# Designed miniproteins, single chains, continued (5): the designs that were tried, part 105

Each design is a single chain, and the fold is of that chain. pLDDT is the mean over its residues in the fold that is shown.

## One batch from the design tools (miniprotein)

Design m19644
Fold by ESMFold2-Fast:
Structure m19644 (fold): chain A 74 residues (1-74)
Amino acid sequence: SAAERARAALERLAAGDLSALTEILALGDQAVPPLKEALETGDAALRAAARLALQLIGGPEVDAFLAAWDRREA
C-alpha cells in the first residue's frame, strides 16, 4: 500500500538515505497520515525525517498540522 511504502521510505530517510525523500514526495498526500504518526510516535531521527517530509509536501492541512505541532513542542 502507499502507507507501507511511505513508512519504508521514511525509515530509510531517517537512516540518512536522502533519495527516500523523492519517493515520499511522489506519494504526496498518501504519505501524510503515516508521516503524522511517525512524528508523534517515532524516535528523534524518525521525527526529524517526518517533519522535513511534511514541510516539503506542504498544503493547507499539513501547514495547519505543523503549526499546531510547533505550539505543542514549544
Scores: mean pLDDT 82

Design m19645
Fold by ESMFold2-Fast:
Structure m19645 (fold): chain A 73 residues (1-73)
Amino acid sequence: PLALPPPLSDDQQVAAAEALLEEAKKLKKDGDLDHARQLAEAAIRLASRVPADDPRAQELIKEAKELLEEIDK
């Protein structure tokens, strides 16, 4: 058995979620709504792993949900 990889830090999870949300916004502008939706959902999942009181995670979840609402219109 190999050692498990270390868990991502809260900062790393926030950074990854930010990168996914930025890419989702670009894909939406390019008209690739299906991939934009997938990346926005992935950003929400990563940000949700951070403590609920982290304002960065809360802002990312809010922006990703707003992006999903715009795509669904």
Scores: mean pLDDT 79

Design m19646
Fold by ESMFold2-Fast:
Structure m19646 (fold): chain A 77 residues (1-77)
Amino acid sequence: SMSEEVRAFIEKQLKLADEALADPSLSDMEKVMILGAQIVGLSTLAVVSRKLGDEETAKEAERAAEELYKRMEELEA
């Protein structure tokens, strides 16, 4: 089962990405770099969690990474 602490961590990463996307002082390139870093972190969490037998955390982290990737694809040049 996914711990409350891990769930809160994933939710915090999504919130930070939303705040970056909503920040008018950031360029689209800066937003892509921030989202890219978050995606790498969440993907790493998913791989490690699956290796440790925590499939619930792996699936949730993968879902969060996919959500951020879709938001990143919507950023125009």
Scores: mean pLDDT 82

Design m19647
Fold by ESMFold2-Fast:
Structure m19647 (fold): chain A 82 residues (1-82)
Amino acid sequence: SSGASGAAAMAARSSGGEQAPAARDGIENATKGAYEAGLNAGGEEGGKKAGEFARQAGLSTGSDNQSLGAQKAGEAAAEGAK
């Protein structure tokens, strides 16, 4: 489970993290946590819901670049939940 969520998080951080190393770590942790929480709570459908939480967590990293990365993080988390 952690391995699968890690792959989704890495895709998200790659997109947004290009512009800041700290942003990469923030998006990765947010996506991983939200995705796993969703899977554990509600399976695949829960994972999709967690993708939206990953976006919010990405946005809370605090810079404009994170808005783009958060969007990618949400998409990657939702895809990984499938």
Scores: mean pLDDT 54

Design m19648
Fold by ESMFold2-Fast:
Structure m19648 (fold): chain A 65 residues (1-65)
Amino acid sequence: MSKQEQLNLKSIEKMEEYYRAKLEAQGASEEVRKEVDKLIEEAKKNPEKFAEYSQKLADKLRELS
């Protein structure tokens, strides 16, 4: 429970680094970066919903492609 939440939080931190690097490489707008940062912050507050937030972030990157 708390151990799983800690593992999910570490996964979210790695996901944050990955998406920030991707957005910089793609030249994403400030608005898109703020939306992604907001989703990552919400994921950190709800680590039990990691899979749902991972999907939302993947969908956001797909919209930029």
Scores: mean pLDDT 76

Design m19649
Fold by ESMFold2-Fast:
Structure m19649 (fold): chain A 74 residues (1-74)
Amino acid sequence: SSLEKQLAELREEIERALAEAPSLSDAEIRATVARMVHRAGALAAQALAAGDEATSSEAVRLALEFVERMREIM
């Protein structure tokens, strides 16, 4: 489904962002976190509207884990 593809793309983008994070400034890290949270939130809202609670919950979980891990790098 489109939602499953978007969730897979979100996971890949998170892994790439985490790998790049040690090379980024604090401002760039904050911008990356904001972008990722926005994208994950949009996917979670879309999934919830479609009745896909599992994809919605997973998108939220991925966003929270990403924020926590990026906060440790800052």
Scores: mean pLDDT 87

Design m19650
Fold by ESMFold2-Fast:
Structure m19650 (fold): chain A 75 residues (1-75)
Amino acid sequence: SPADILTDLLAELHELALRASPERAAEILAIVRDIMTAWRDGGLAAALAKLREAARTTADPEVSALLAEAVKRLE
């Protein structure tokens, strides 16, 4: 389901943040919070829009790839 794809993505990003530098972790966790907030406030459509925005704007290639793959799976 779309909810399972989002939950798996958020878990992967959180796990990546736990292994990252403090600076990288802060950026990843900000993306996680933005996606969760969009999902809570606007449902799956809002979460998908935030995923697309984050994938396009993040400077972190690994994070960008994870977000882009989730977008592809949700479309």
Scores: mean pLDDT 87

Design m19651
Fold by ESMFold2-Fast:
Structure m19651 (fold): chain A 66 residues (1-66)
Amino acid sequence: SLEEILEELEKKIREKGKENNFSEEEIQAVIDLLRSIIESNPEWSREQLEAFTEAVVNWVLKEIKE
């Protein structure tokens, strides 16, 4: 479900954010951005949403070297 995808995304961002010394506000900002994008695409299948969230999470985390 969409909620499951959002939960997984939040966990990944929080874990990586903490490892990379992000503030709670920075972590929340990234989560909010991705959540907004996912919620803006209700027509996508679960598989498409999962693929997109994985790509965006990987892109954001890859740009943050630490």
Scores: mean pLDDT 70

Design m19652
Fold by ESMFold2-Fast:
Structure m19652 (fold): chain A 82 residues (1-82)
Amino acid sequence: MSAEERIDRLVAQLASADPEVRRAAIDELVALVLADPSLLPLVLEKVNAALAAGRIDRETVLELEIRIGVAQLEAAVRRVTA
């Protein structure tokens, strides 16, 4: 599966009525961006498109954005303090 196909699947899971499915999708998107930061613009583009289409709520998008930001900051701090 391509990175784009994987992101599309995960963004679709953010629209799930099941909070466990949404949390798992957020966790996997965070891990994906942390492993390959070059994917962040593509993730944000697809998530914002889903939000604009009414497929996901703003709360879910904010949770994802905050978790990505925290994970990236933690990774940066570990690099300078290692």
Scores: mean pLDDT 81

Design m19653
Fold by ESMFold2-Fast:
Structure m19653 (fold): chain A 63 residues (1-63)
Amino acid sequence: SVERQKEGLEKGAELLEKGASDQEVFDVMTSHGVSGRLANKFLVLAREKGAEKAREEMIKELD
């Protein structure tokens, strides 16, 4: 569901902030129904703009 995907993105961003690896973040997001493509887009955005900004933008685009 969209709600579960949003939870995945929020948890992924929190893990990145705490220093988790890209793979750990990817696995957490995909376990919540975020597609691999969207998970990779989040990771690219997070490297460019920071985890919090990437979370905000990706959540907005889910609906």
Scores: mean pLDDT 82

Design m19654
Fold by ESMFold2-Fast:
Structure m19654 (fold): chain A 67 residues (1-67)
Amino acid sequence: MREAAIISVSVWLSLLKNGQPMDAEEVQEMLEKLGFKEAGEKVKEALEAGDRQKAIEVLQEVLDKLV
């Protein structure tokens, strides 16, 4: 649901901005289920590469589309 998706993406953005670890695979799977398969792949690649800023940008784009 859109509301649950907004909450999940907001939590992930908060975790990344605070430098906390997150499960790249779990984030990718959830984004794919929400219809954002390409964004999920980009977030996973960014997290695996240690590019936190890129992961934040992709998640923000997803949030902007949900709101």
Scores: mean pLDDT 80

Design m19655
Fold by ESMFold2-Fast:
Formats: C-alpha cells, sequence, structure tokens
Structure m19655 (fold): chain A 87 residues (1-87)
C-alpha cells in the first residue's frame, strides 16, 4: 500500500528526530502521521500512545538518546504488527 509506504517513511523521519533529540520535528512528523491514519482507530491510538511515551522521555534530561531510540523501535514494532493485520 502506498499509504503504508508513506507511514514507513514518516516513522524513519521520526527515528531521525529522536536521534537528534529534535522535539519540534518529532511533533511535526507525528501530526502528519496521525492525519494519514485517522480512518484506522486502532493504529491511530497506538501511534498516540507511542508519541506520549517518547515525548515523556525526550523531555527527561536523564534519559539517554539510546534509551529513547530503543523505546521508539518497540513502538514501531507494535505499529507494524497492527499494519500487517490491516493488509
Amino acid sequence: SARFEEIGKLLEEMANAVNARDVERFEEIYERLLELVKDEPELAEKIREMKERIMELLNDPSATTQQIFDEFVEGVKEISEIMKKLE
């Protein structure tokens, strides 16, 4: 699906924002991703949960970039599992 390919690209851009600790860029990509999945409630909710978790870590000065990235990767795995069910 072209939409699922675009979701994959946005998730890759979000990973780059996490590695850069770029909170503004992460939120910008999140808004685009959420709009793209607005018709898929389960997928939208999982993306919101991932965003909330990652935002808490990005705003924690004691959290390492590696810890945040590892948490993001786990969220992406969960999103990918839901996407496979929708195909």
Scores: mean pLDDT 86

Design m19656
Fold by ESMFold2-Fast:
Structure m19656 (fold): chain A 60 residues (1-60)
Amino acid sequence: MEREKELKKHDELSLEIQRLVEDYRAGRMSREEMEKEIAKLLKKYGYPFPAGLFAPPEAP
C-alpha cells in the first residue's frame, strides 16, 4: 500500500493530462494527438484506456 506515492503518481498523471487538454484547447495539438498521448499516459501509469471516459466537450 503506497498512499502517498499513489497520490503523487495520480497528481503527475493529472498534470500531464491537464497539459495535453490545454494544448488541445489552445489549438497546439489535434484531438487525435491528444487522445493518443492520454492513452499512452494512462497505460504508462497502469490504467487501461477507457474508451469514451475522457470525452472532452467540443466547443461548437
Scores: mean pLDDT 67

Design m19657
Fold by ESMFold2-Fast:
Structure m19657 (fold): chain A 74 residues (1-74)
Amino acid sequence: MVPMERLVAVVREVAATLSPELREILEEVLAAFEAAGETDVAAFATAYIKAVAERAPERLDEAHAAVDRLAARL
């Protein structure tokens, strides 16, 4: 479990390195997790990959690389 402030900071740093569409999806998932008070990194990664698979499946490789960067920093 990580503090919400740490999750937000790391997610936003990773978001800055992504294509605009993947950044938008990542920030939407982050907002949902902030609203729920949820900081489980595995649950966050699962929710993000699912959202990308539904909205931008052609970018799944970029999304998986982003999740790996998130996990390495949390």
Scores: mean pLDDT 83

Design m19658
Fold by ESMFold2-Fast:
Structure m19658 (fold): chain A 71 residues (1-71)
Amino acid sequence: SPRDVLESLLDSLITQNKDDPELVDQLQKQLDRLRSGEPVSEVLKELRGYLKKHKPELVPSVDFLEKHIDK
């Protein structure tokens, strides 16, 4: 499902960036929102906005996922 794909992406990003505690904290916040039942589109929007400011190189991965998620 779209939620499972986004959860997998967030878990992967947390694992790959464990040396960046501020990024991990923000990724964990988005993962918690997703798990609490927030719409996938809202979680993606907030994640994209954060990454655009702090890790712009990760934005294309999120954009690719968003194009393939049923809203």
Scores: mean pLDDT 78

Design m19659
Fold by ESMFold2-Fast:
Structure m19659 (fold): chain A 90 residues (1-90)
Amino acid sequence: EEIEKIAEKFKEALENRDQELGLEVLRDIMKATRTVEGAEKFAEKLAEVLGERAPQVLRDLAIFFESLGFTEVAEVFRKKAEETAKRLGL
């Protein structure tokens, strides 16, 4: 599936508190982040669609992936969280 659509669905699940959509999107995120390149593209799109919420969500994803042993993917999300927070003056 297209990474941009995954990011949009993730935002929709968060805003609507839709647990069923959230679980579906989590599966798509896991598939897209199998590669560092996929993780970078997804993190970039999340930063665009979530606005001021993006740094916190990206940090949470970094912690999640680190807990699973996906250290390189976790670093992508951590770096994007820091870059986005700096860009937003946070």
Scores: mean pLDDT 82

Design m19660
Fold by ESMFold2-Fast:
Structure m19660 (fold): chain A 66 residues (1-66)
Amino acid sequence: MRLIARAPTPEQARRAAELAGKVPGVKRVEYREDGTVIVEADTPEGLAAAANALSQAGAEYVRVED
């Protein structure tokens, strides 16, 4: 499962990625220059916890990809 979020700046995307990467059950985190943050998790619980971390960092939820 993959969660896509967007931050207004690359620096905010980096901060959001750092917070999401500390979440148990998160396997991979990636951020891009356009402010996109991508989180991959093996469990729904890990994905939900990562979504909370992204929200705390100011990244907006965009979508979940299968």
Scores: mean pLDDT 80

Design m19661
Fold by ESMFold2-Fast:
Structure m19661 (fold): chain A 88 residues (1-88)
Amino acid sequence: MDKEELRKITESGYEILKLGREAIRAYVDENDEEKAKKLLDEAVKLAEKSFGESMAEGFRAMIEGGKKDERVIDPFYNSVLTAKIALK
């Protein structure tokens, strides 16, 4: 995999995880279930487009199964963000 391919994958992953994190925050911090669902649906659609349906379903299950807890997604988000910064 060349640096450009890795950068594109990292950018897609960052956007998906960022939306998932925002969805969890909308649910637990804002108590806004409609906003949380909208953000999660957007993240799942991006995951399906970038990585396929099975990965999108897995992502949705992770966020919902983790009881909408930021601790479920934060390690992945931080890892992808670090990779994105390193690949500038």
Scores: mean pLDDT 71

Design m19662
Fold by ESMFold2-Fast:
Structure m19662 (fold): chain A 119 residues (1-119)
Amino acid sequence: SMAEEVLARIRALIEAGRLAEALVLATEAAKAGVLSNEQVREIALLLAEALGLLSPELRARLDELTAELEREGVRMTPLQLLLAALRGLGLAEAKRIRVVGTEEVDGVPEILIEEPAPP
């Protein structure tokens, strides 16, 4: 399926250390409705692992938030889900997170994100 092909490409980009490209592709695919909430969770876990951020607590929070998304009928991008888990954001706040671009920092591509304003 198209979802399986896109997920395989995202996984390959993450394994190659091409995290910025993986995140842009994952965000586009999620916004296009190609990815399920389960696939979004899988990508968030892979990104967390690649960034050295994966812990039992983060995994549990990602699982909790994914269950809430399924229950409420809400969809998120992998970045929105990952940042919601890392920063304790509510679903409405997490939905406002956007990838706005990439830039090079010391020759390494970095991801520029727009986060919700604090309450």
Scores: mean pLDDT 77

Design m19663
Fold by ESMFold2-Fast:
Structure m19663 (fold): chain A 96 residues (1-96)
Amino acid sequence: SISVSISAPESVPAGGSVEVSQRVSSSEPGEYLVQLFVKKPDGSEEGIGSGRVSSGETARFIISDLEKGKEYFFSGRAIGKDGSSSESEGISVKVY
């Protein structure tokens, strides 16, 4: 089975950047495709980053150009070589 966890600061200043970290844990060794998604204010989801990590490793994504007064919702997904996938719980980042 695959488990995905995601973390970021709860708030950042406008005009700054946020680092979103995505960790994959799996019983199977090898590479996992990791994807980071953002839910836009209109409710649509957009893929904003991808990479490959081994089980137990962390991918880091730097997201810039965050708009003042908005709250961003991020989620992560990992996909194994066999097509199995898992998704993180969503997290929110507020821009003040």
Scores: mean pLDDT 81

Design m19664
Fold by ESMFold2-Fast:
Structure m19664 (fold): chain A 69 residues (1-69)
Amino acid sequence: SPLDKVYERLKKAGLVSSKEELERILEDMRRYAGATASVEEIAEGLSKLDLITDVLSKGLPEVARKVAP
């Protein structure tokens, strides 16, 4: 799944310790953006745009605007 793919990349980079932590971050991003997209759809967008590392470094507002319109 897109969520699993994002999780494996962030776990390998040492940025998240659990899948539940990642799901919480993606839910916060979804809520901040006011998006109707699911957590899985946001994860897919992050993966396709290679913005995975940006979610933890650039902050939620900037990244959310790119993946959750």
Scores: mean pLDDT 63

Design m19665
Fold by ESMFold2-Fast:
Structure m19665 (fold): chain A 68 residues (1-68)
Amino acid sequence: LTKAQEPSDEVIEEAIKILEEEGHKELAKKVREMKEQGLSAKEIMDSLSPEDAKLVEEALLRAHIAAA
């Protein structure tokens, strides 16, 4: 992900699916709920533990590559 660039809704949705497929269903649910509340990807990552934020960041990167 590029610094200060918000990923598209499609990329975020794909990242949530990747998290669910990798067994992180609770984390995927939290990310979805926060996105529905209008939080940006950065705000979501800032609200998570460093470990969970790392998982979300990696899922977003994989989703971005898949969307390209």
Scores: mean pLDDT 76

Design m19666
Fold by ESMFold2-Fast:
Order: structure tokens, then C-alpha cells, then sequence
Structure m19666 (fold): chain A 102 residues (1-102)
């Protein structure tokens, strides 16, 4: 019984992750941040580092767009989340500008 409930929860979470653009965008951003940091630490070529930076910026732009959709939804469904999404969008924009200056 407990095992069946855990398997159902796993299946529901997997189904949600396939459809949830936010979870996909966040996961991709985290992956690209880790890739960029690892390449920086390894001292790879400027070309590889520049490509990883472009990929990271692209993932942040996508994440920001998904957050803007979530902000619009939150204004209608849960206004208490509005300041949270506004802060996250601002942070993403600031990170993009910082990366462009590197």
C-alpha cells in the first residue's frame, strides 16, 4: 500500500514535469549554469567558454519568459506570489546583463 502510493506520486510528478514549462526552464537553466561553471574551472578554450555563456544566457532568457507567464497567472489565481515572481524576473535580467559584461 505505501509502495503503491509512492509509485503513484512518482508518476504524477513525472507527468507534471513533462507538461510544466517552468520546471523544464528552471532545470535547463540550472544545467547550463553548472556546465558554464565547470568549463570556467577547467580553463577550457575561450571559444568553448563563449559558447557555454551563450547557451546559459539563452536558458536564462527562456526561464525569464516562463516566469513572466507565471506572473500573469499569479495575478489572477494567487496574488501573494506576484512579488516573488517579480523578484525572480528582476534577478534573471540582472544575471543576463552581468554575463554579457564577462
Amino acid sequence: EVLERLEKARKEAEELSKKDEFTKALGNYQKKVNEYRILKLKGVSKEELDQAKKDLIKSLENYRKVMEKKLAEARKTDPSLVPYYEMMIKAAKEEIEKLKKE
Scores: mean pLDDT 78

Design m19667
Fold by ESMFold2-Fast:
Structure m19667 (fold): chain A 78 residues (1-78)
Amino acid sequence: MPDSGKKLVNAINTVLAKRHLPPVKSQEELAAILGVSRATASRLINGKAPIKQEHIDKIAARLQLNDDERAELLQLTS
């Protein structure tokens, strides 16, 4: 889905805002949060690759999300 990448970025920024943290501003920061290469992050952002549960889990681990925040991130990316 072409819009899935925009949903992913918005979902991450929504969770960050609730934690009073600054939003992700660059592809490099997003790649670091996802624990993937810049090329993989670009494909996910541009909807060229599907967002999988494993991606949500990596984001949750990187941002140190609790179970409630992880569930919210999953709902926002669905």
Scores: mean pLDDT 74

Design m19668
Fold by ESMFold2-Fast:
Structure m19668 (fold): chain A 68 residues (1-68)
Amino acid sequence: SGAEKTAEQVGALAAAGHGRGAAAAGYMTSKDAEVGEEFGRRLAEAALAGDAEAARQLTYEASKKAGA
């Protein structure tokens, strides 16, 4: 449940045009999950590009690993 909520929040921020906020939140989630730097960069790039679905999906995967 926490992973879904975090992913929804990051996706919503990206969709609303808050790409920097979405990128920061997604990057922090990726660091907490200890997923590689490349994964965190992809997440930040998706969020900054306004790709809400990609940002949400990548954040969900990172959050699942952090919460396991």
Scores: mean pLDDT 72

Design m19669
Fold by ESMFold2-Fast:
Structure m19669 (fold): chain A 77 residues (1-77)
Amino acid sequence: PTVIAGVVVEASPTGARIEAPSHDLRVGDRVRVSWRGPDGGRSAEGVVVETDAKGFTVRFDEPVDLRVGDLVFVSRA
């Protein structure tokens, strides 16, 4: 299983744009995004809704507290 490291460049409660220079994700892929929150490790599942050579955008199943600048680890769910 491939784990992709990336940085959040845009964030909302329901989605995030993640910059990752090397990824093989496609629109429609289910992913788990993991990050370090203030009280410990956090994770959320979502769907990739946009990809390009610089990264991808995830729409989350549930609201998230991701912030611009957060380091994330992304795997296929």
Scores: mean pLDDT 82

Design m19670
Fold by ESMFold2-Fast:
Structure m19670 (fold): chain A 108 residues (1-108)
Amino acid sequence: SAAEVLSKLNDKLLELYYEALERAAELGVPVEEVIEELLKEGKLSEEEAELLKKFLSLPERLQHLAISIYGGLKAGTITKEEAIEALKRNLETAPNKEDYELVIEALK
């Protein structure tokens, strides 16, 4: 599920995410082609490549929301409990309610 993919977000996946998008933009190729090259270079495992492909298949707005929450948690600027509470408050008024529900589920 999307929530399961979001729950597996980690520092290495985030670094690979930005590297893959940057290389894809620079070369003018699909990001999936860059992921295959990173796999050949030994920079990620087959499992990490599959997870990255699944994350990139999610709507871009959901990718950005998940990365923002992850960044806050990692930096210690927000706790998991505070993140869930903030997302629940925004859920009531958010036009992309489904995205907030998926991130909340991933945090549990």
Scores: mean pLDDT 84

Design m19671
Fold by ESMFold2-Fast:
Structure m19671 (fold): chain A 100 residues (1-100)
Amino acid sequence: MKQELLDYVEEKVQQAKSYVEQNLPAPQAELAKRALDALLELIKKALAGDKEGLRRAAEELARLMEELNGSPFTVPDDEKLEEMIKHIAEALKKVLEEEK
């Protein structure tokens, strides 16, 4: 189940990267691809239960989102990161089970 979730997410991230390469100007496409890589790392850390790794991935994603949108992004606190780990794992599990 966990490996199937990771494979599914990695495939979707690659599809999204292809989409942004085709539909966005080069500077925006490059930044969007970096944000997608950071999002993939965040999901991997959440599925691994690595709260500190999730925090670092969320901080990197926040920086990239701020650069894309020009507005500050709020990084969740420790308690909210634990909730995110549980919710991301459960939501992805549910999606994978529904697609079977």
Scores: mean pLDDT 66

Design m19672
Fold by ESMFold2-Fast:
Structure m19672 (fold): chain A 108 residues (1-108)
Amino acid sequence: LRFDLEVTGDKATGTAEAGSGLTGATAVIEVYDKEGNLVLKLTVTIQADGSVTGTAEGDASKVKVGDEAVITVIGPDGEVLAVLRGRVVAVEGNKITIEGDGYPVSGL
């Protein structure tokens, strides 16, 4: 999984490289700083074209390259499909790139 996201106020928009099987899924992305504090929570819906739209809580300006992410993927019926570890791999102002690392931790 890869998310390229732009955070503007309480809104998140962008794209996801998630494959066609995740159309209509919700991704909850929680970004933690080096001290383990939650700095940003994104809740985005994955569209058929790979676009994502949703909400942001917290402060995107506190996000840094190398911050850890937890990505929870929720299906259209509310089932947890996957919980993945992720990492912030790029930050350009309010634009954040997050990649999901490794295997699903839980949720199936």
Scores: mean pLDDT 80

Design m19673
Fold by ESMFold2-Fast:
Parts: sequence; C-alpha cells; structure tokens
Structure m19673 (fold): chain A 87 residues (1-87)
Amino acid sequence: SLNERLQQELAELEQEIADLRAEVETQLNNHPELLAQLAQAEALLARLRDLVELPSADTTPEAIERLRAEIRAILAEIRAKMAELLS
C-alpha cells in the first residue's frame, strides 16, 4: 500500500542520514557545515514522519512530495560535498 511504501522510505531515509552522519563523524572530523546540513535533513525527516504518522488537513500528496524533494536535495548536496572533501 501507499502507507507501507512511505514507511519503508522513511526507514531508508533515516538509515541514509545515519550512515552519512557516521562518515562525517569518523572520516571528516565532525565537519560543522556537513553536520548542520545533516541536522536540517533530520528535521525535515521528522516533519515528513509527522505527516505520515499523524495525518491531518496538512497531510496532502503535495506536502509529502515537497518534503521528500527537500530531503533528497539536501542529501545530494551532502554527498557532493563529501565526495569533494574525500577526493
């Protein structure tokens, strides 16, 4: 179902953020800009989780898609920056 797919995506995003945080902590000496971007991604994921778990008038397909896009954009920026720093 759609809800099962969203729950799976939430778990995958949470794991991706955790993996990136571990790399920043272990390989990039707690790089402050990357930690700030990870905190942003975590905050957006928490908002997405609230929309999925606590449905309200704000739980629209458009709101979900916007948050998903914002999270993906930040994660892409983090990955690009990490690739630069680890090159």
Scores: mean pLDDT 84

Design m19674
Fold by ESMFold2-Fast:
Structure m19674 (fold): chain A 81 residues (1-81)
Amino acid sequence: SALEEELKKLLEEFEKLLKEYMQLPNVDQALLSQILSEASSLIREAKEALKNGDEKKAKETLKRLKELIEQLRKEIERLKA
């Protein structure tokens, strides 16, 4: 489905950004731990919602995952400045 494809793309983007973040000097280990924990929970929730055909919950969870990915992107930009 389109939502399953969206989840896959978000996972690929998250992995790419996470690798980039971990290569930077002075990474915030507490923030990294928080992001990893939140991402794991959201990914699990999205997969369960998709498996159950709950499109509304899937869309809401994917939106939250996108927001988390954007937070990570902004942190990377901050550390590069």
Scores: mean pLDDT 85

Design m19675
Fold by ESMFold2-Fast:
Structure m19675 (fold): chain A 107 residues (1-107)
Amino acid sequence: AEAEALRDGHTAIAGVAARYLKARRDYFKALQEGNEEIAKKYREEMEKLQKEFDELVAQLNDPAKRPEVAARGRKLRAELTDEEIAKGETYYGFLVTMKNLEKELAA
């Protein structure tokens, strides 16, 4: 169903956001420990996840691409905990709110 595809699509975005948050935490931990090689690895992972996040947001808004995004969401739900997905949803919701506030300020 379309409504189910939208829910699974939002799970895809939340799951990628959750992975980004984990990579960011691991990045700062590596910096605090003075491990520049590990920090570089997590920085590159963050950049990859940020790109994937932006692509999934664009794809979810396209009805033709929505089933593929939904399939990605179902896979991420199997790989991540409900707590990780919820943290990703909170972060994604915050980003959407900030972007909407920026549009209001620009108007």
Scores: mean pLDDT 82

Design m19676
Fold by ESMFold2-Fast:
Structure m19676 (fold): chain A 86 residues (1-86)
Amino acid sequence: MNEELAKLFKESAELIKKLLENPTEELLEELKKKIEKIAELLKEIGKSKGDEGMVELADELKEEAIRLLEEMYKKILEKKEKEKKE
């Protein structure tokens, strides 16, 4: 496994844990930046191997991951709001 990629996944997991405990816009934006870095690293790997499909897939994965992350963030906020009212 690529060391930098493994580090980014680990850092992303820690940020997800923090978001689950205390959902903030700052943590969401930081996690989005980690996803962008993962996509850029995947593009570099694809380019180094001459794999254009990997480069395109990295962009598609980035967009989908950000969409899922924003949906997850919304659900966490809704759950926290419900806990405060009930």
Scores: mean pLDDT 77

Design m19677
Fold by ESMFold2-Fast:
Structure m19677 (fold): chain A 65 residues (1-65)
Amino acid sequence: SFLQQARDLTDQAQQYLDQGNNDLAIDLILQSGRYTLQALQQGADLSDVLDVSGRGGDVADRIVS
């Protein structure tokens, strides 16, 4: 599903951020956001979408902090 792809990409972004690869983490978070929007359009639960988006926001905050 699109939601599962978004979760997987967010988890990978966190892993690359932990390794110091900020550029790849950014690319993966942007891809995750696109899949999250597709999941929402296909009727995914808003709570699941917000959970994935929140985790993506945490990754982004770590990059800019």
Scores: mean pLDDT 81

Design m19678
Fold by ESMFold2-Fast:
Structure m19678 (fold): chain A 71 residues (1-71)
Amino acid sequence: MEELAKKIIERAKELIRRAEEADLPESVRRDIIEDAEAAIELAKEAIETGNATLLTAAAILLIGAEFLLEL
């Protein structure tokens, strides 16, 4: 679990960096960053609590934010 959570955190941080550098409408950039930051917090809580449901939620948010970057 911890290794997967750390990978989600790294991927979310990279997504935030990509969103900040991308030529996107401010509302879309904000949505991507907020969802990626939420995914980081859920992944951190999953490590602390051992709750796999939080890790699943983090992954879903991250995937959704990644799709927003491609739209």
Scores: mean pLDDT 83

